# Designed miniproteins, single chains, continued (4), part 6

Each design is a single chain, and the fold is of that chain. pLDDT is the mean over its residues in the fold that is shown.

## One batch from the design tools (miniprotein)

Design m12189
Fold by ESMFold2-Fast:
Structure m12189 (fold): chain A 99 residues (1-99)
Amino acid sequence: SGVTVSGGGTIGAGETVTVTVNVSGGSGKVTFTAVDAQGRIHAIATLDGEGTYAVTLTASAGKFNGVYTILASSSAGSARGPPVTAVGASITKATATKV
């Protein structure tokens, strides 16, 4: 059992990127949190159970560039994904779907 997070990339204002999360074992809530380099939370999505999830991050126009990661947490464990770099934008939304 465990959690893995893969995917990342560079996005601009109005763009999206999809991060893949695999949760093996455990039960109950799975939380996907978009965090910046300082650990500040910018978006949260929550689903239930084990499985493979597609987590889509949306960037809105901003004055600065930012580096974000998805932190996925469940009863099976937690993992951080590769970086998502937002250029002239900030991550403002996360949505998750079970694949």
Scores: mean pLDDT 85

Design m12190
Fold by ESMFold2-Fast:
Structure m12190 (fold): chain A 67 residues (1-67)
Amino acid sequence: SEEAQRYLELGKEYESKGDYVNAARAYAQALRLDPDNEEAAEGLKKVLEKMGYPKGAEVALKHFRDR
């Protein structure tokens, strides 16, 4: 999934800049395209936790993996 990899790299880039909102969006899009991408799942969980929403990460991950 070339598209999923591009969003994963975008998420990492935004995260490195401290832009957690755009990092979360990019990681979520990577998971939409590749629900089994553990690296994108971990990235989304991490940035949402840094934003103060750890339960939001669990809900998002379940949505992408179960559907």
Scores: mean pLDDT 78

Design m12191
Fold by ESMFold2-Fast:
Structure m12191 (fold): chain A 66 residues (1-66)
Amino acid sequence: MEEIKEQVRNAGDQLAEYLRSEGRDDEAEKLRELVQKVVDSITPDTTREEAAQALSKAVNEAMEAG
């Protein structure tokens, strides 16, 4: 569980840093919020594939909102 949460946070942080480097601070902030919701939704029964799909959805939602 914790390893999956760490992987999701690390991926989200890397993407948020990239967005901020491009001047897309609003999208970076939205992404961080959505990534945190993904992390909070992870349970012991959550697979790495499910976590990756949830992260992908969060990235798409953040980019659509910007």
Scores: mean pLDDT 79

Design m12192
Fold by ESMFold2-Fast:
Structure m12192 (fold): chain A 109 residues (1-109)
Amino acid sequence: SVLNKLKNKAKELEKQIDEEIAKLRASPSVVDQMAAAILEAARDYFEERIDKLSEGLSEVERNVLRVAYLKALLEGKDTKEYIKKIANEIADEFGLSEEVKERVLKAIE
C-alpha cells in the first residue's frame, strides 16, 4: 500500500528528528542546546502547520505533505520552495497521480 509506505517513511523521519534532538540535548555545548531548542520549536510549528494544511486532504495527500515537511526540517531547509520540491519528488517516487500532486503543492502554497 502506498499509504503504508508513506506512513512508514514519515515515522522514519520523525525518529531521525527525535534522535538528532536527543544527540544535541546530550551535548554540554550551549550552541548544541540552542540548536536542539530551535529544532524542537520548528518540529512543533511544522506539526501544527501540517494539521492546518491537511484539512480537506486525503490520507495519502496528508502523508505526502507530512513526509515533505519532516524531510525539509531534517535537512535544515524550511523554505516553501524546497518543501514543494520534496513533495514533487515523493509524488513521483510513489507514482501518484498529477491530481494528488497538484492538491499537495497547492496546500503548501
Scores: mean pLDDT 85

Design m12193
Fold by ESMFold2-Fast:
Structure m12193 (fold): chain A 70 residues (1-70)
Amino acid sequence: MEEVEKLKQEAIDLVNEASEALSRQDVAGLDANIAKLREIIEKLKKLGHDEFAEQLERVLATLEAQRARL
């Protein structure tokens, strides 16, 4: 469905934005991207895309660990 494709693309874009925020040590930008990524993960789970959501949760955990070091 088109909505799922949009959510997957939004998640990829947010991961890329979070990586850029990390490289710039932009804590506020990273926190905003992490929050948005959590919302996308929950939407994907509600739509039954648990495998992709689980992959994103692993990425989110890595981003949160890196954020804790800033």
Scores: mean pLDDT 83

Design m12194
Fold by ESMFold2-Fast:
Structure m12194 (fold): chain A 71 residues (1-71)
Amino acid sequence: DRLEAMRAAAEAAVERAREAAAAGDEETVERIIEALEEAARELRSRGTPEGEEGARILEEARREVERIKAA
């Protein structure tokens, strides 16, 4: 399931961001935010319902990473 893979990737990205933030690695947190934004944009550009749902999953992960960065 492609959406299942997207959810797993989103969860992994959030966990990586938590570890980077705890280590004071602000650059890695910023790179993760950029990667999630770019991936979501590419998925939306496909114009498919699956791409739209995948983009939504990644955008929620990006918002969580932004919250981690702000803490």
Scores: mean pLDDT 84

Design m12195
Fold by ESMFold2-Fast:
Structure m12195 (fold): chain A 86 residues (1-86)
Amino acid sequence: SLSQQYYDLGRQYLDQGNYQLAIQYYQQSISLDPNNSQAWTNLGIALYRLQNYQDSIRYFQQSLSLDPSNRSARVGLIGSQNRLQS
């Protein structure tokens, strides 16, 4: 699907450290499939790496609202919250 293609491009750019392009492609993926909890998690990771901890928290929370068992989203949420408290 087109949403899966955007998700895969987002993952490719995330792996390359191009966080801005990763964010753009993940946003396109979730606009087509907003229930992809892993796309929300990966948006949170990209924003964490850009030190945008407030947006990172929002996206990890969105991921956990869709999939409470997502360990990456839980770890990312705690990490982002700790950065704002420090």
Scores: mean pLDDT 91

Design m12196
Fold by ESMFold2-Fast:
Structure m12196 (fold): chain A 120 residues (1-120)
Amino acid sequence: MITLTESGGGTYPVGGSVTLTGKISGPYEEILSVSWWRQAPGKGERWVATIKKSGSTSYDDSVKGRFTISVDKAAKTVYLNMSNLQKEDTATYFEVATVISPESHGPVFVEGEGTLVTVV
Protein backbone atom coordinates (compact mmCIF):
# COMPACT_ATOMS: atom_id res chain seq x y z
CA MET A 1 0.00 0.00 0.00
CA ILE A 2 1.25 3.50 -0.90
CA THR A 3 1.07 6.25 1.74
CA LEU A 4 1.98 9.94 1.36
CA THR A 5 3.21 12.18 4.19
CA GLU A 6 3.61 15.92 3.61
CA SER A 7 5.68 18.34 5.71
CA GLY A 8 7.08 21.87 5.52
CA GLY A 9 3.90 23.83 6.28
CA GLY A 10 3.97 26.87 8.53
CA THR A 11 3.66 30.66 8.37
CA TYR A 12 5.74 32.44 5.71
CA PRO A 13 6.07 36.07 4.57
CA VAL A 14 4.77 37.47 1.26
CA GLY A 15 7.69 37.29 -1.20
CA GLY A 16 9.27 34.45 0.78
CA SER A 17 10.00 30.85 -0.20
CA VAL A 18 9.42 27.36 1.21
CA THR A 19 10.02 23.79 0.07
CA LEU A 20 7.29 21.30 0.91
CA THR A 21 8.37 17.68 1.30
CA GLY A 22 6.17 14.71 0.33
CA LYS A 23 7.53 11.40 1.63
CA ILE A 24 6.35 8.24 -0.16
CA SER A 25 6.05 4.91 1.68
CA GLY A 26 5.38 1.55 0.02
CA PRO A 27 6.09 0.20 -3.52
CA TYR A 28 7.45 3.23 -5.38
CA GLU A 29 7.59 1.17 -8.64
CA GLU A 30 3.75 1.23 -8.79
CA ILE A 31 3.61 5.07 -8.97
CA LEU A 32 2.94 6.58 -12.42
CA SER A 33 2.84 10.24 -11.30
CA VAL A 34 2.65 12.45 -8.21
CA SER A 35 0.71 15.72 -8.17
CA TRP A 36 0.52 18.54 -5.64
CA TRP A 37 -2.94 19.95 -4.99
CA ARG A 38 -4.09 22.72 -2.65
CA GLN A 39 -7.30 23.75 -0.89
CA ALA A 40 -7.65 27.34 0.33
CA PRO A 41 -10.21 28.17 3.08
CA GLY A 42 -13.69 28.40 1.52
CA LYS A 43 -12.48 27.19 -1.91
CA GLY A 44 -12.45 23.88 -3.78
CA GLU A 45 -9.40 21.68 -4.36
CA ARG A 46 -7.07 23.04 -7.06
CA TRP A 47 -4.32 21.28 -9.00
CA VAL A 48 -0.83 22.84 -8.62
CA ALA A 49 1.78 20.65 -10.34
CA THR A 50 2.51 17.10 -11.56
CA ILE A 51 5.68 15.06 -12.05
CA LYS A 52 5.40 11.86 -14.11
CA LYS A 53 7.51 8.67 -13.93
CA SER A 54 9.17 9.87 -17.18
CA GLY A 55 10.37 13.01 -15.34
CA SER A 56 8.06 15.34 -17.30
CA THR A 57 6.50 18.16 -15.25
CA SER A 58 3.39 20.33 -15.64
CA TYR A 59 2.04 23.34 -13.70
CA ASP A 60 -1.13 25.34 -13.21
CA ASP A 61 -0.84 28.80 -14.83
CA SER A 62 -1.20 30.50 -11.40
CA VAL A 63 2.14 29.01 -10.20
CA LYS A 64 4.23 28.80 -13.42
CA GLY A 65 7.62 30.48 -12.88
CA ARG A 66 7.13 30.55 -9.07
CA PHE A 67 6.82 26.85 -8.12
CA THR A 68 8.99 23.86 -9.09
CA ILE A 69 8.14 20.18 -8.56
CA SER A 70 11.02 17.69 -8.28
CA VAL A 71 11.64 14.12 -7.14
CA ASP A 72 14.43 12.32 -5.30
CA LYS A 73 13.83 8.70 -6.36
CA ALA A 74 16.42 7.25 -3.94
CA ALA A 75 14.77 9.08 -1.00
CA LYS A 76 11.25 8.31 -2.38
CA THR A 77 10.40 12.00 -1.88
CA VAL A 78 8.60 14.61 -4.03
CA TYR A 79 9.32 18.30 -3.38
CA LEU A 80 7.36 21.43 -4.13
CA ASN A 81 9.64 24.47 -4.09
CA MET A 82 7.45 27.54 -3.68
CA SER A 83 8.99 30.98 -4.39
CA ASN A 84 7.65 34.55 -4.43
CA LEU A 85 4.79 33.58 -2.08
CA GLN A 86 1.54 35.54 -2.34
CA LYS A 87 -1.31 35.74 0.21
CA GLU A 88 -3.43 33.73 -2.27
CA ASP A 89 -0.99 30.78 -1.84
CA THR A 90 -2.43 30.26 1.69
CA ALA A 91 -3.84 26.70 1.57
CA THR A 92 -3.49 23.12 2.76
CA TYR A 93 -1.11 21.43 0.27
CA PHE A 94 -1.34 17.68 -0.32
CA GLU A 95 -0.03 15.03 -2.70
CA VAL A 96 -2.08 12.77 -4.98
CA ALA A 97 -0.26 9.73 -6.37
CA THR A 98 -1.56 7.85 -9.42
CA VAL A 99 -0.84 4.18 -8.67
CA ILE A 100 -1.21 1.01 -10.74
CA SER A 101 -2.65 -1.42 -8.19
CA PRO A 102 -2.18 -5.13 -9.05
CA GLU A 103 -5.69 -5.66 -7.57
CA SER A 104 -7.48 -3.02 -9.71
CA HIS A 105 -8.40 -2.97 -13.42
CA GLY A 106 -6.99 0.57 -13.76
CA PRO A 107 -5.07 3.24 -11.85
CA VAL A 108 -6.08 4.24 -8.32
CA PHE A 109 -5.49 7.58 -6.62
CA VAL A 110 -3.83 7.88 -3.20
CA GLU A 111 -4.13 11.20 -1.34
CA GLY A 112 -2.03 12.55 1.53
CA GLU A 113 -3.41 14.34 4.62
CA GLY A 114 -1.69 17.63 3.72
CA THR A 115 0.32 20.42 5.30
CA LEU A 116 -0.96 23.98 5.93
CA VAL A 117 0.90 26.95 4.41
CA THR A 118 -0.12 30.42 5.66
CA VAL A 119 1.28 33.49 3.84
CA VAL A 120 1.18 36.80 5.77
Scores: mean pLDDT 87

Design m12197
Fold by ESMFold2-Fast:
Structure m12197 (fold): chain A 81 residues (1-81)
Amino acid sequence: MEEARKHLEEAEKYLKNGDFEKALEHVSRAVRILAAEENPDRELLQRVADIATEIIEKSKDPEIQLRASVVLIAAAVLLAT
């Protein structure tokens, strides 16, 4: 899944720069793409979970933390399957 991988690369870049809003936008895109796959790549799902967790830990904005928590739950559900 090249499109999901590209969004994860962008999310990681924005996360490194402290741009949590853009990181969240890209990681949300990635998890939606992966959720539509019959057999989503577990490595990419783990990267979604890692990015969402880091956004929750580092962001000071409760709204961003809540939105990232939704992304983390989605990735965790897919990983549990």
Scores: mean pLDDT 86

Design m12198
Fold by ESMFold2-Fast:
Structure m12198 (fold): chain A 55 residues (1-55)
Amino acid sequence: SDEDVRRAAELAGMSPELLRELARGLGARATAQLLHDVGGVPAEVAERGARAAYE
């Protein structure tokens, strides 16, 4: 959902648009790992946000 994208993007300090571009380029799994490991986003939020951004 758009809400999952916004929440993950806010926690990572990026725009929802940038998160969508990253997900399209890297795929949902790699984007979720990047958000969690580098962005400090909780794993569940990172996974939902990356999945929603990829769709």
Scores: mean pLDDT 85

Design m12199
Fold by ESMFold2-Fast:
Structure m12199 (fold): chain A 57 residues (1-57)
Amino acid sequence: SEKEEKLRKEIGKLIEVGKQQGKGLEALMIAREIYEEAKKTGDYEKAIEKLKELIEK
């Protein structure tokens, strides 16, 4: 779905930022947790907002 594609894009951004900070594994684990929660609840919008907050500067 369009929301799922947006979620995947934000996950990619978080992982990239994490790698740049030397915390790629931590970023991957956080992204996985948020993705699993979104799949379980169907609340992709909440997941996207949470990811944006984590990478916002």
Scores: mean pLDDT 79

Design m12200
Fold by ESMFold2-Fast:
Structure m12200 (fold): chain A 87 residues (1-87)
Amino acid sequence: MALELAKKAILLAQEGKNEEAEELIKKAEELLKENPEDAEAWLYVGHAYFILGKYEKAIEYYEKALEVDPNNEEAKRLLEKAKEELK
């Protein structure tokens, strides 16, 4: 499931295992193409990119989470944080 892969990618990225994290992100992205309505999985893929320092990608995926669930306060908060990193 895309959400579980994204959560594991976050943990691997936090451990500095960037290549393993990116492999799980890629698998999660493939599953999200088939299930684009999974707002939570979009959010966690964005967060995995944020931890990897890929803030522009994080913003893109947080915005996709908000397209699916516009009232997601965590997605709004993380989007603002990612935008702050690019200043």
Scores: mean pLDDT 84

Design m12201
Fold by ESMFold2-Fast:
Structure m12201 (fold): chain A 55 residues (1-55)
Amino acid sequence: GPESASPLSEEQRQLALKAGDAIANGDRASLEAYIERLRELGATEAAENLRREAE
């Protein structure tokens, strides 16, 4: 695939979508929980990108 260093699974992608919804709704508590879950699943770069987007 085009990205072999940090591939997102379907589960990680679904968590990223939920985090995006939390950003749109201003729900920082849910956002923090989804970011932490993404880090646990190894999607650290996606988690950092979502945190930056929330700024």
Scores: mean pLDDT 75

Design m12202
Fold by ESMFold2-Fast:
Structure m12202 (fold): chain A 85 residues (1-85)
Amino acid sequence: ADAEAVARAEKTARELSRELQKAEGLEREILEGVFELHLAVVITSSKSAGRPDLAVAELEAMARAAEAEGDERLAALARERAEEV
């Protein structure tokens, strides 16, 4: 269901953003790459399913989760990706 996909994306973004707030150097770069990979997976999976609307909803949920954890940069990145879908 769409709600389950959105909830999963939000949870993943929240957990990664929490880890990112504690990370520095190479570890932070790796975790930022993991976040970007999750954005790409959301876009690819939803587009393959013919559901760009679902991709937007998932990316916006990820942006809100990152913002709530204090990561304005990752929130902006997720919103930028949502606008490009």
Scores: mean pLDDT 85

Design m12203
Fold by ESMFold2-Fast:
Structure m12203 (fold): chain A 60 residues (1-60)
Amino acid sequence: EKEKARELAEETIKLLRENRDKIDPDVAGELGGRISYAAEFGSLEDVEKARKEAEDVIKK
């Protein structure tokens, strides 16, 4: 489960990087920090929530 959280976090950070032109840099930085923190100290569910938020921001 910890390894899956890390993989999802890495995929989400990659998604943010690929879409940086569509995201406010401050928002991207905040999401990146939260995702990294969730992967290290949180649960898979915390990473999934951060991933969903990143996807929603990219769509705007």
Scores: mean pLDDT 76

Design m12204
Fold by ESMFold2-Fast:
Structure m12204 (fold): chain A 62 residues (1-62)
Amino acid sequence: MSREELEREVNRALALMTLSLFLRISKDPEKQKELERLRDEVMANPEYDPETVLKRAEEILA
């Protein structure tokens, strides 16, 4: 495994952990559903950029 591959996996894991935290603290069911869909998109697409994931999560919570 290359260093770049490892960094990608770590960043992906951090993004998923952050999404899980947002899901736990959000009390809005509509926002929860959008966060669940975003998580599923990230799980399905290993090339998904973690920074883009976090920005989309912030937009959902705004």
Scores: mean pLDDT 75

Design m12205
Fold by ESMFold2-Fast:
Structure m12205 (fold): chain A 63 residues (1-63)
Amino acid sequence: AEEILKELKSLPPWRRTALTVLVVEKGPEVTAEDIQRALGVSPEEAERLAELAKKMAELLNIK
């Protein structure tokens, strides 16, 4: 939980909001491609954020 909060705080507010919306809409099915398209990040950063998104979905009990 603490690691997720630190990662979210490191993101600009607009990316944090976009990532949260994506997690709410797709849950654990969020892909690196979805994140790359929504946030405009590199493929490498998108993969890292996809893992963060899956952890957020699990924490929020989104199926």
Scores: mean pLDDT 76

Design m12206
Fold by ESMFold2-Fast:
Structure m12206 (fold): chain A 100 residues (1-100)
Amino acid sequence: MAEERVRELADRVLAAADAAIAAAKDMEVALALGEAASIVAMSTSIALKLISQGRVEEALEFAVRGFRRAAELAREAGAEATAEEAERAARELERLLEEV
């Protein structure tokens, strides 16, 4: 369950970031969104590795931190929809953490 949810939430945030990058008129905005997407991808990969080791709580805490950082970067870039998706993902992962 945790692995599937982390993947699903990451896919939604990455899709929102890709759409925002495609719509960006300014290279600086596109680069900031690329950084946010990289943080989501990296945090997801590390979280999935931790889950495979039975370290589910650490994985969820790490993913929450990464997704919140991505939301901050997206918001600073003016990509509110991407920021909202990343924030939503972080909240869903926090809910899973409460069930452990």
Scores: mean pLDDT 86

Design m12207
Fold by ESMFold2-Fast:
Structure m12207 (fold): chain A 55 residues (1-55)
Amino acid sequence: KEKEKEIIDKLVERLGISREEAEKLLDKVLELIPDAKNLSVEEIVKLAELLYKSE
């Protein structure tokens, strides 16, 4: 899906991680915040960045 691809692309670019890691990170965000799919790409990217740093 275009939205998921854009989020993954931004995470790879901003965090310097692999696409596989970006996909796993997105999955974690969606598990913790089930309604996150209703958020904007930028909001989801910010949440994923926070989760990645808080590991």
Scores: mean pLDDT 78

Design m12208
Fold by ESMFold2-Fast:
Structure m12208 (fold): chain A 64 residues (1-64)
Amino acid sequence: DAEEYYEKGLEYLKEGKYDEAEKYFEKAIELSEKGSEIWKKSWEKLIEISVKKLEEAVKKVLGE
């Protein structure tokens, strides 16, 4: 179920396992109906992870 993949994604996100969290949110999107709440929430979490990864990459490049 899409909801189960979304919940597992949240667990990995809380642990800082961004790559695993991304995979689970992507699966939640694939299994959910386009435009559903789970589909929208999963996309929001993917965007959140992408922003966090970019922030970490920028800090690493800038030596912070």
Scores: mean pLDDT 82

Design m12209
Fold by ESMFold2-Fast:
Structure m12209 (fold): chain A 59 residues (1-59)
Amino acid sequence: GREERRAAAAEALAAGLSPEQAAVAREIADKLNEIGDALDAAIAAGLDREGLRKAIGGK
């Protein structure tokens, strides 16, 4: 939940990351979440992860 996200951000700052580095890490995490949502949509449309992997890498 939101609490876990805030804890992760606080942990990243406590790990000695600069504010700029923490911002970039957050941006990457947001992009990975978008990819995850797209994968879930593909699975819901009848493409399993194995079929998706084959379609991307098997041509």
Scores: mean pLDDT 67

Design m12210
Fold by ESMFold2-Fast:
Structure m12210 (fold): chain A 55 residues (1-55)
Amino acid sequence: MMSDEEIEAVAEAATAQYRAAHPDLSEEQLAALRDYVRAALRAIANGEPLPDVPA
């Protein structure tokens, strides 16, 4: 299973790639996406349901 450090690194890398592809997105939207990806990866790794999208 992935460690918390690995999940964080993957979430950061994915968010950076998404930012490059979608420069029109706000910093707040990208921060919310990163947080969700991190939480979702952790849930998937543990076989748990996906977390709610942060407001």
Scores: mean pLDDT 74

Design m12211
Fold by ESMFold2-Fast:
Structure m12211 (fold): chain A 73 residues (1-73)
Amino acid sequence: SKGVAKAVAAVLLAVGYRIEGKDEEARQFLIDSAREMAKEGLVDPEGAQAAIEAAENGDLDTAVRLLMEAVKE
């Protein structure tokens, strides 16, 4: 689905940033991606908000998991 494809792309890019030690860029990218996907109706709003909060707290692993779980299927 479009939501799954976008979530996978966002996660892969965030993992790339983290491998390079760019945790701040990974954090911001996950927040921006979750907001965009919620705006497009590709994720559950509550799940997207939980992912954003995890990323804002620096818990990128939880943010990734919550974003993937929020995808509408």
Scores: mean pLDDT 81

Design m12212
Fold by ESMFold2-Fast:
Structure m12212 (fold): chain A 89 residues (1-89)
Amino acid sequence: SEREESLRRLLETSGDERLVELLRELLRALEAGDAERALELAVELLRLTEEIIAARKPPTAAEQAEIEARRAEILAELHEYLGLPAPAP
């Protein structure tokens, strides 16, 4: 899968131990068909990524709005991909 290949590429290039471990656990959950666990790990991965970005360069108001919009889109796509009901509003 294109998505699995992208995740494996991130594992190879990240260098952050926590990020690598979350990606490994996400891949295991996806391979096991554990949709709920995969969603939990994906949310934590998004959160960690946002923390890393903010720590290096604090987002402007415009950048923060974009991050929030992309987070909502990613979460909606993850729910659809995993076959879970739409996230609560």
Scores: mean pLDDT 71

Design m12213
Fold by ESMFold2-Fast:
Formats: sequence, structure tokens, C-alpha cells
Structure m12213 (fold): chain A 58 residues (1-58)
Amino acid sequence: DIKKKIIEEAEKLIEENKDLSVDEQNELLYEKFGEELQKLSVDEAQEVTAEILQAANK
């Protein structure tokens, strides 16, 4: 399940880099998962993006 894997990896990346600014964390997420998100359907990409943003705003 690529969607779940991306979400879990993104949350781990945020946790490992919580000493960075939110903008820097978002750049890391985009650089690491940008291509993977583009491989998903539009609906799946929107869901993954929403869950990542929810995790980042905690």
C-alpha cells in the first residue's frame, strides 16, 4: 500500500526533523515524496497530502 507507506514515512521524517522549521520540513517532504505522490491517482495524492499536512500541523 504505497499511500500508507508514504504517510508513515512522511510522519517519521517530520518526527526526525522537528528541530527544523515547518518550511524546511515541508521542503524535505516534497523532495523525498514528490515523485511518489505524482505516481498516485489525483484522489490518492490529495488524501496523502491532506494527512501529511494534518501531521505537520500537530
Scores: mean pLDDT 70

Design m12214
Fold by ESMFold2-Fast:
Structure m12214 (fold): chain A 60 residues (1-60)
Amino acid sequence: SKKEIAEEAFERLLEIYEKDPEAAEELKKRIDEMVDENGFTDPEEVLKLIEEVEKKLKEK
C-alpha cells in the first residue's frame, strides 16, 4: 500500500516536471525538508503536498 502511494506520488511529480519544472524543483525541496530523523517521508503527506501544487498549477 505505501509503496503504491509512493509510486503514484513519483508519477505525479514527473507530470509536474513536464508542466512546470520550477514548481517541481520547489516541491522536491519541500519534500526533502519533510524527511524525519530516520531519513523517511510519509508518502501520504507527500501526496497531499503534490495535490496542493497540482491545484495551484490548474488555477493559472
Scores: mean pLDDT 76

Design m12215
Fold by ESMFold2-Fast:
Structure m12215 (fold): chain A 68 residues (1-68)
Amino acid sequence: SMEEKLEEFREEVRKLFEENKDASVDEQRAAILKLVSEWVEKEDDPDLVGALGQVAGEEFARWLAEQR
């Protein structure tokens, strides 16, 4: 389901942050954009594509707040 795919994507985003915890904001942004691009290339569902971007943005904003 879309919910299961979004949960899998969210777990990959969180794992990426854990692996790159000391990375700069620009490096994390580039890494997240690359991950989103890779997932988007596999999907033809515009609702899922939009949701992937939303999840990535939410997780990035959460991580960025922790760096303050």
Scores: mean pLDDT 80

Design m12216
Fold by ESMFold2-Fast:
Structure m12216 (fold): chain A 90 residues (1-90)
Amino acid sequence: MAEELREKLQKAIDEARKALAEAEKSTGKEKGEALTRLQHAISDGIMNALRLARILGDKELMEKVLELIKNLGTLSYQEVIDRLQEILDY
């Protein structure tokens, strides 16, 4: 169960990295579509990170996830992806 959530979190991180790279190379409609996939992947990543922290009962991990959520409006997409990877590797 924790392993399944780690797999889902890794898939979300991989999709976010791919979508960000596609957005950076694209313009107009293609960029908008890549940014939509990026936002979806980040949302999936955060949801799986929250579920992982909750199942593990780890207060420190939960604080890392909550700090990421609180700072979403101020972090770059790359910084959000990097923090999700830190949560996965914890």
Scores: mean pLDDT 88

Design m12217
Fold by ESMFold2-Fast:
Structure m12217 (fold): chain A 60 residues (1-60)
Amino acid sequence: GAARAAEARAHAESLSPEKRALIEEIAEKLRRIGELTDEMLALLKAGVSREEALRAATLK
């Protein structure tokens, strides 16, 4: 609920700058994984094989 979201936010704000930078780096990596997954799904829907889809997605 809203109370737990507020608590998590307060905890994040209380972290050292170095720890916050690491969390942001992890979030960026997760975003990239999401982008690659979306690209693979689009290629699979276009009728390419799983191997070809993975190869095309990883060329970036």
Scores: mean pLDDT 68

Design m12218
Fold by ESMFold2-Fast:
Structure m12218 (fold): chain A 71 residues (1-71)
Amino acid sequence: EKEALRLLEKAEEALEEGKYEEAIEYARKAYEIGSKEVKASALKVLADALKKLGKYEEAKKAEEEAEKLEK
């Protein structure tokens, strides 16, 4: 869990810095090893980064998946 949270923080930092490709990489890694809660947050970062890159359809799918993980 600690490593997943660290990867999520790196994804959020990359997103804020405009490093959208790096944000996607870190978000995907956080998703693979994280808890349900971290997975939902990682998918939201992934969706934001995808929207910044103009990949709106992929972003929408990530947002829908994040919502399904939340109650």
Scores: mean pLDDT 81

Design m12219
Fold by ESMFold2-Fast:
Structure m12219 (fold): chain A 80 residues (1-80)
Amino acid sequence: TEPALSPLEARFNELLRQFVQTVREQRLSPEQVVALMRQLAEQWRALGDPELQAAADWWLRLSPEEVVALVEGLEAAFAA
């Protein structure tokens, strides 16, 4: 069976998992979470994949409140 995950998606998922783990382990403030999310979005752009660039642009358009809510959702999903 062909795996659904491309090498770029694997890299993206690893960066995202590392980010979520950092937020959890260091108990970052909402402002720190937003700052790291913006940094991650710039890393996604640097990978040169159009889908990752679209994802990065989508993240960068979110308000700080929306970013925090999404990261909390990701933390819950990875903690399950």
Scores: mean pLDDT 71

Design m12220
Fold by ESMFold2-Fast:
Structure m12220 (fold): chain A 55 residues (1-55)
Amino acid sequence: MSDEEIEELARKVAEMARLSNLSPEQARALVDREAAARGLSPEQRERLYRLVEEL
């Protein structure tokens, strides 16, 4: 995935976490699930997590 696609995914995940009132731990689990489903590398997963935490 491109950096822009990861940023768009991060915004969607952050929105889902807010709408579902997820804890930080639950939000991390959601990031891990989405990263695994999309076959993201460990570096891309870490970037996704950092972006979701910032949003």
Scores: mean pLDDT 79

Design m12221
Fold by ESMFold2-Fast:
Structure m12221 (fold): chain A 60 residues (1-60)
Amino acid sequence: GDEIAVQFLMREGGLSEEQAREVLEMYRAGASAREVAERLGISERKARGLLEAARVLSQM
């Protein structure tokens, strides 16, 4: 569920709750790693990892 995904992204991704929810929203909208990186002010490499985590967690 969303709360498990938010908690994981906060703990492992080093994100705030707002940022974690935004990553999930962007993942569902089909955003690219570049778009996530620009919006959160992070590297594209980190953004790719966060989107992959969001994908896996959305299957739970």
Scores: mean pLDDT 82

Design m12222
Fold by ESMFold2-Fast:
Structure m12222 (fold): chain A 79 residues (1-79)
Amino acid sequence: SVMEVVDSETVEVDGIEARVLLLRNTATGEELVAASATVDGVPLTAVVRLAPGESPEEAKERALRRLGEQIAAARAAAA
């Protein structure tokens, strides 16, 4: 496996528990953030790559924003 977990945290997005991973590609050194949640048995994942000059915290915020959009869409589809 070329991906290693650098950092992990759990946050709540619109009442749903989300796991946020900061990942590093051990072959390239590229870092990305994966934010994941499950809504009504449906797994959702938002992945963002760190932009030039972007902090991991900024990337986590972008991933969580994207995951929030996915959660809203999944809830709308289930209603």
Scores: mean pLDDT 83

Design m12223
Fold by ESMFold2-Fast:
Structure m12223 (fold): chain A 101 residues (1-101)
Amino acid sequence: SRQFDHLLTPEQLEFLRLLETPIPEERREEVFERLKRLFDRYLEDPDAVEESVFDTIMNRLIGELVRLIRSGKYSDAEIARALNINVGVVRFFRRYLEELE
């Protein structure tokens, strides 16, 4: 149901869908390792030029996650609902941000 699905590779589209649903246990390590790499890139340069539609989607999602978590006003469940992502993704980013600070 994304406006830009036709501009994404099948792998990129599958990855984004995994963020919106309960992540299968056998794929959790793969998904969270990829999220960590994308997060690290965002933290290095939040204003970096986006080279693809996938990078644009991920940078905006990560930017909103960081903003909402750092506000201190919202629970993991509230952020998950607002961004239409799995609550496990929000918990991962919160813990990772806390470890970096």
Scores: mean pLDDT 78

Design m12224
Fold by ESMFold2-Fast:
Structure m12224 (fold): chain A 73 residues (1-73)
Amino acid sequence: HMEKELEELKKRIRELKAQLDAYFDESDEVTPEKLELMRLLGAEMVLYHHLLGVETDVSPASLARARALVEAA
């Protein structure tokens, strides 16, 4: 169900943004934790655009890496 997947992705994106914002509110230093959150947020955004049917020049390998990163988190 695409709508359910989109809502789940939107929720995860909002949660990641909130967490990243909280970390940057504490310090503007780029820590390994912030880098992992930024990387995960990027992967979630790739999956979100893919589910929306947005034509992106994202290779199958990049899409697979994004899925693997999200699944590992």
Scores: mean pLDDT 72

Design m12225
Fold by ESMFold2-Fast:
Structure m12225 (fold): chain A 68 residues (1-68)
Amino acid sequence: SVGERLQALAAEYGKDPRLTATLIGDDTLVISGNISVERLTGIALRLIGDYPEFEVSVSGNTITATAK
């Protein structure tokens, strides 16, 4: 399910000590970190490419992926 994919992604990105990955409800993943804009953009582009069922947005140091 979409929720299972979001849980797996939260666990994966949460292993990086530079990142905080949090689930909000059952449909939204928030990834934040004090990392370069290039690295943040790379994560966002990967999510957009690999998970077309998610709407991905970037604001400051935060990436939000919400199930469509």
Scores: mean pLDDT 82

Design m12226
Fold by ESMFold2-Fast:
Structure m12226 (fold): chain A 86 residues (1-86)
Amino acid sequence: MYKEKIEELKKELRRAVEEAIARVAAEIPAEAAAVADGLRKAAEAAEEAAEKLAKEGKYEEAIELLEEALKQARQAGEEAIAHLRA
């Protein structure tokens, strides 16, 4: 069911953000707070956009948005570390 899939993806997104923050904190502790704020805000915006789509009956679009956000969150920690060290 769409609602269950959306809630599952939201939980996975939150976990991925926490893992990305932990990785940044381990590698670049001085920048960890700023990166954490950015990652949390991005995840929150994605969850809000998905909730809005779901309320409009666009469940497939909500799922696609959350899946893309999850993919980006999983890569964000690595990209932030690479960018700050470049």
Scores: mean pLDDT 78

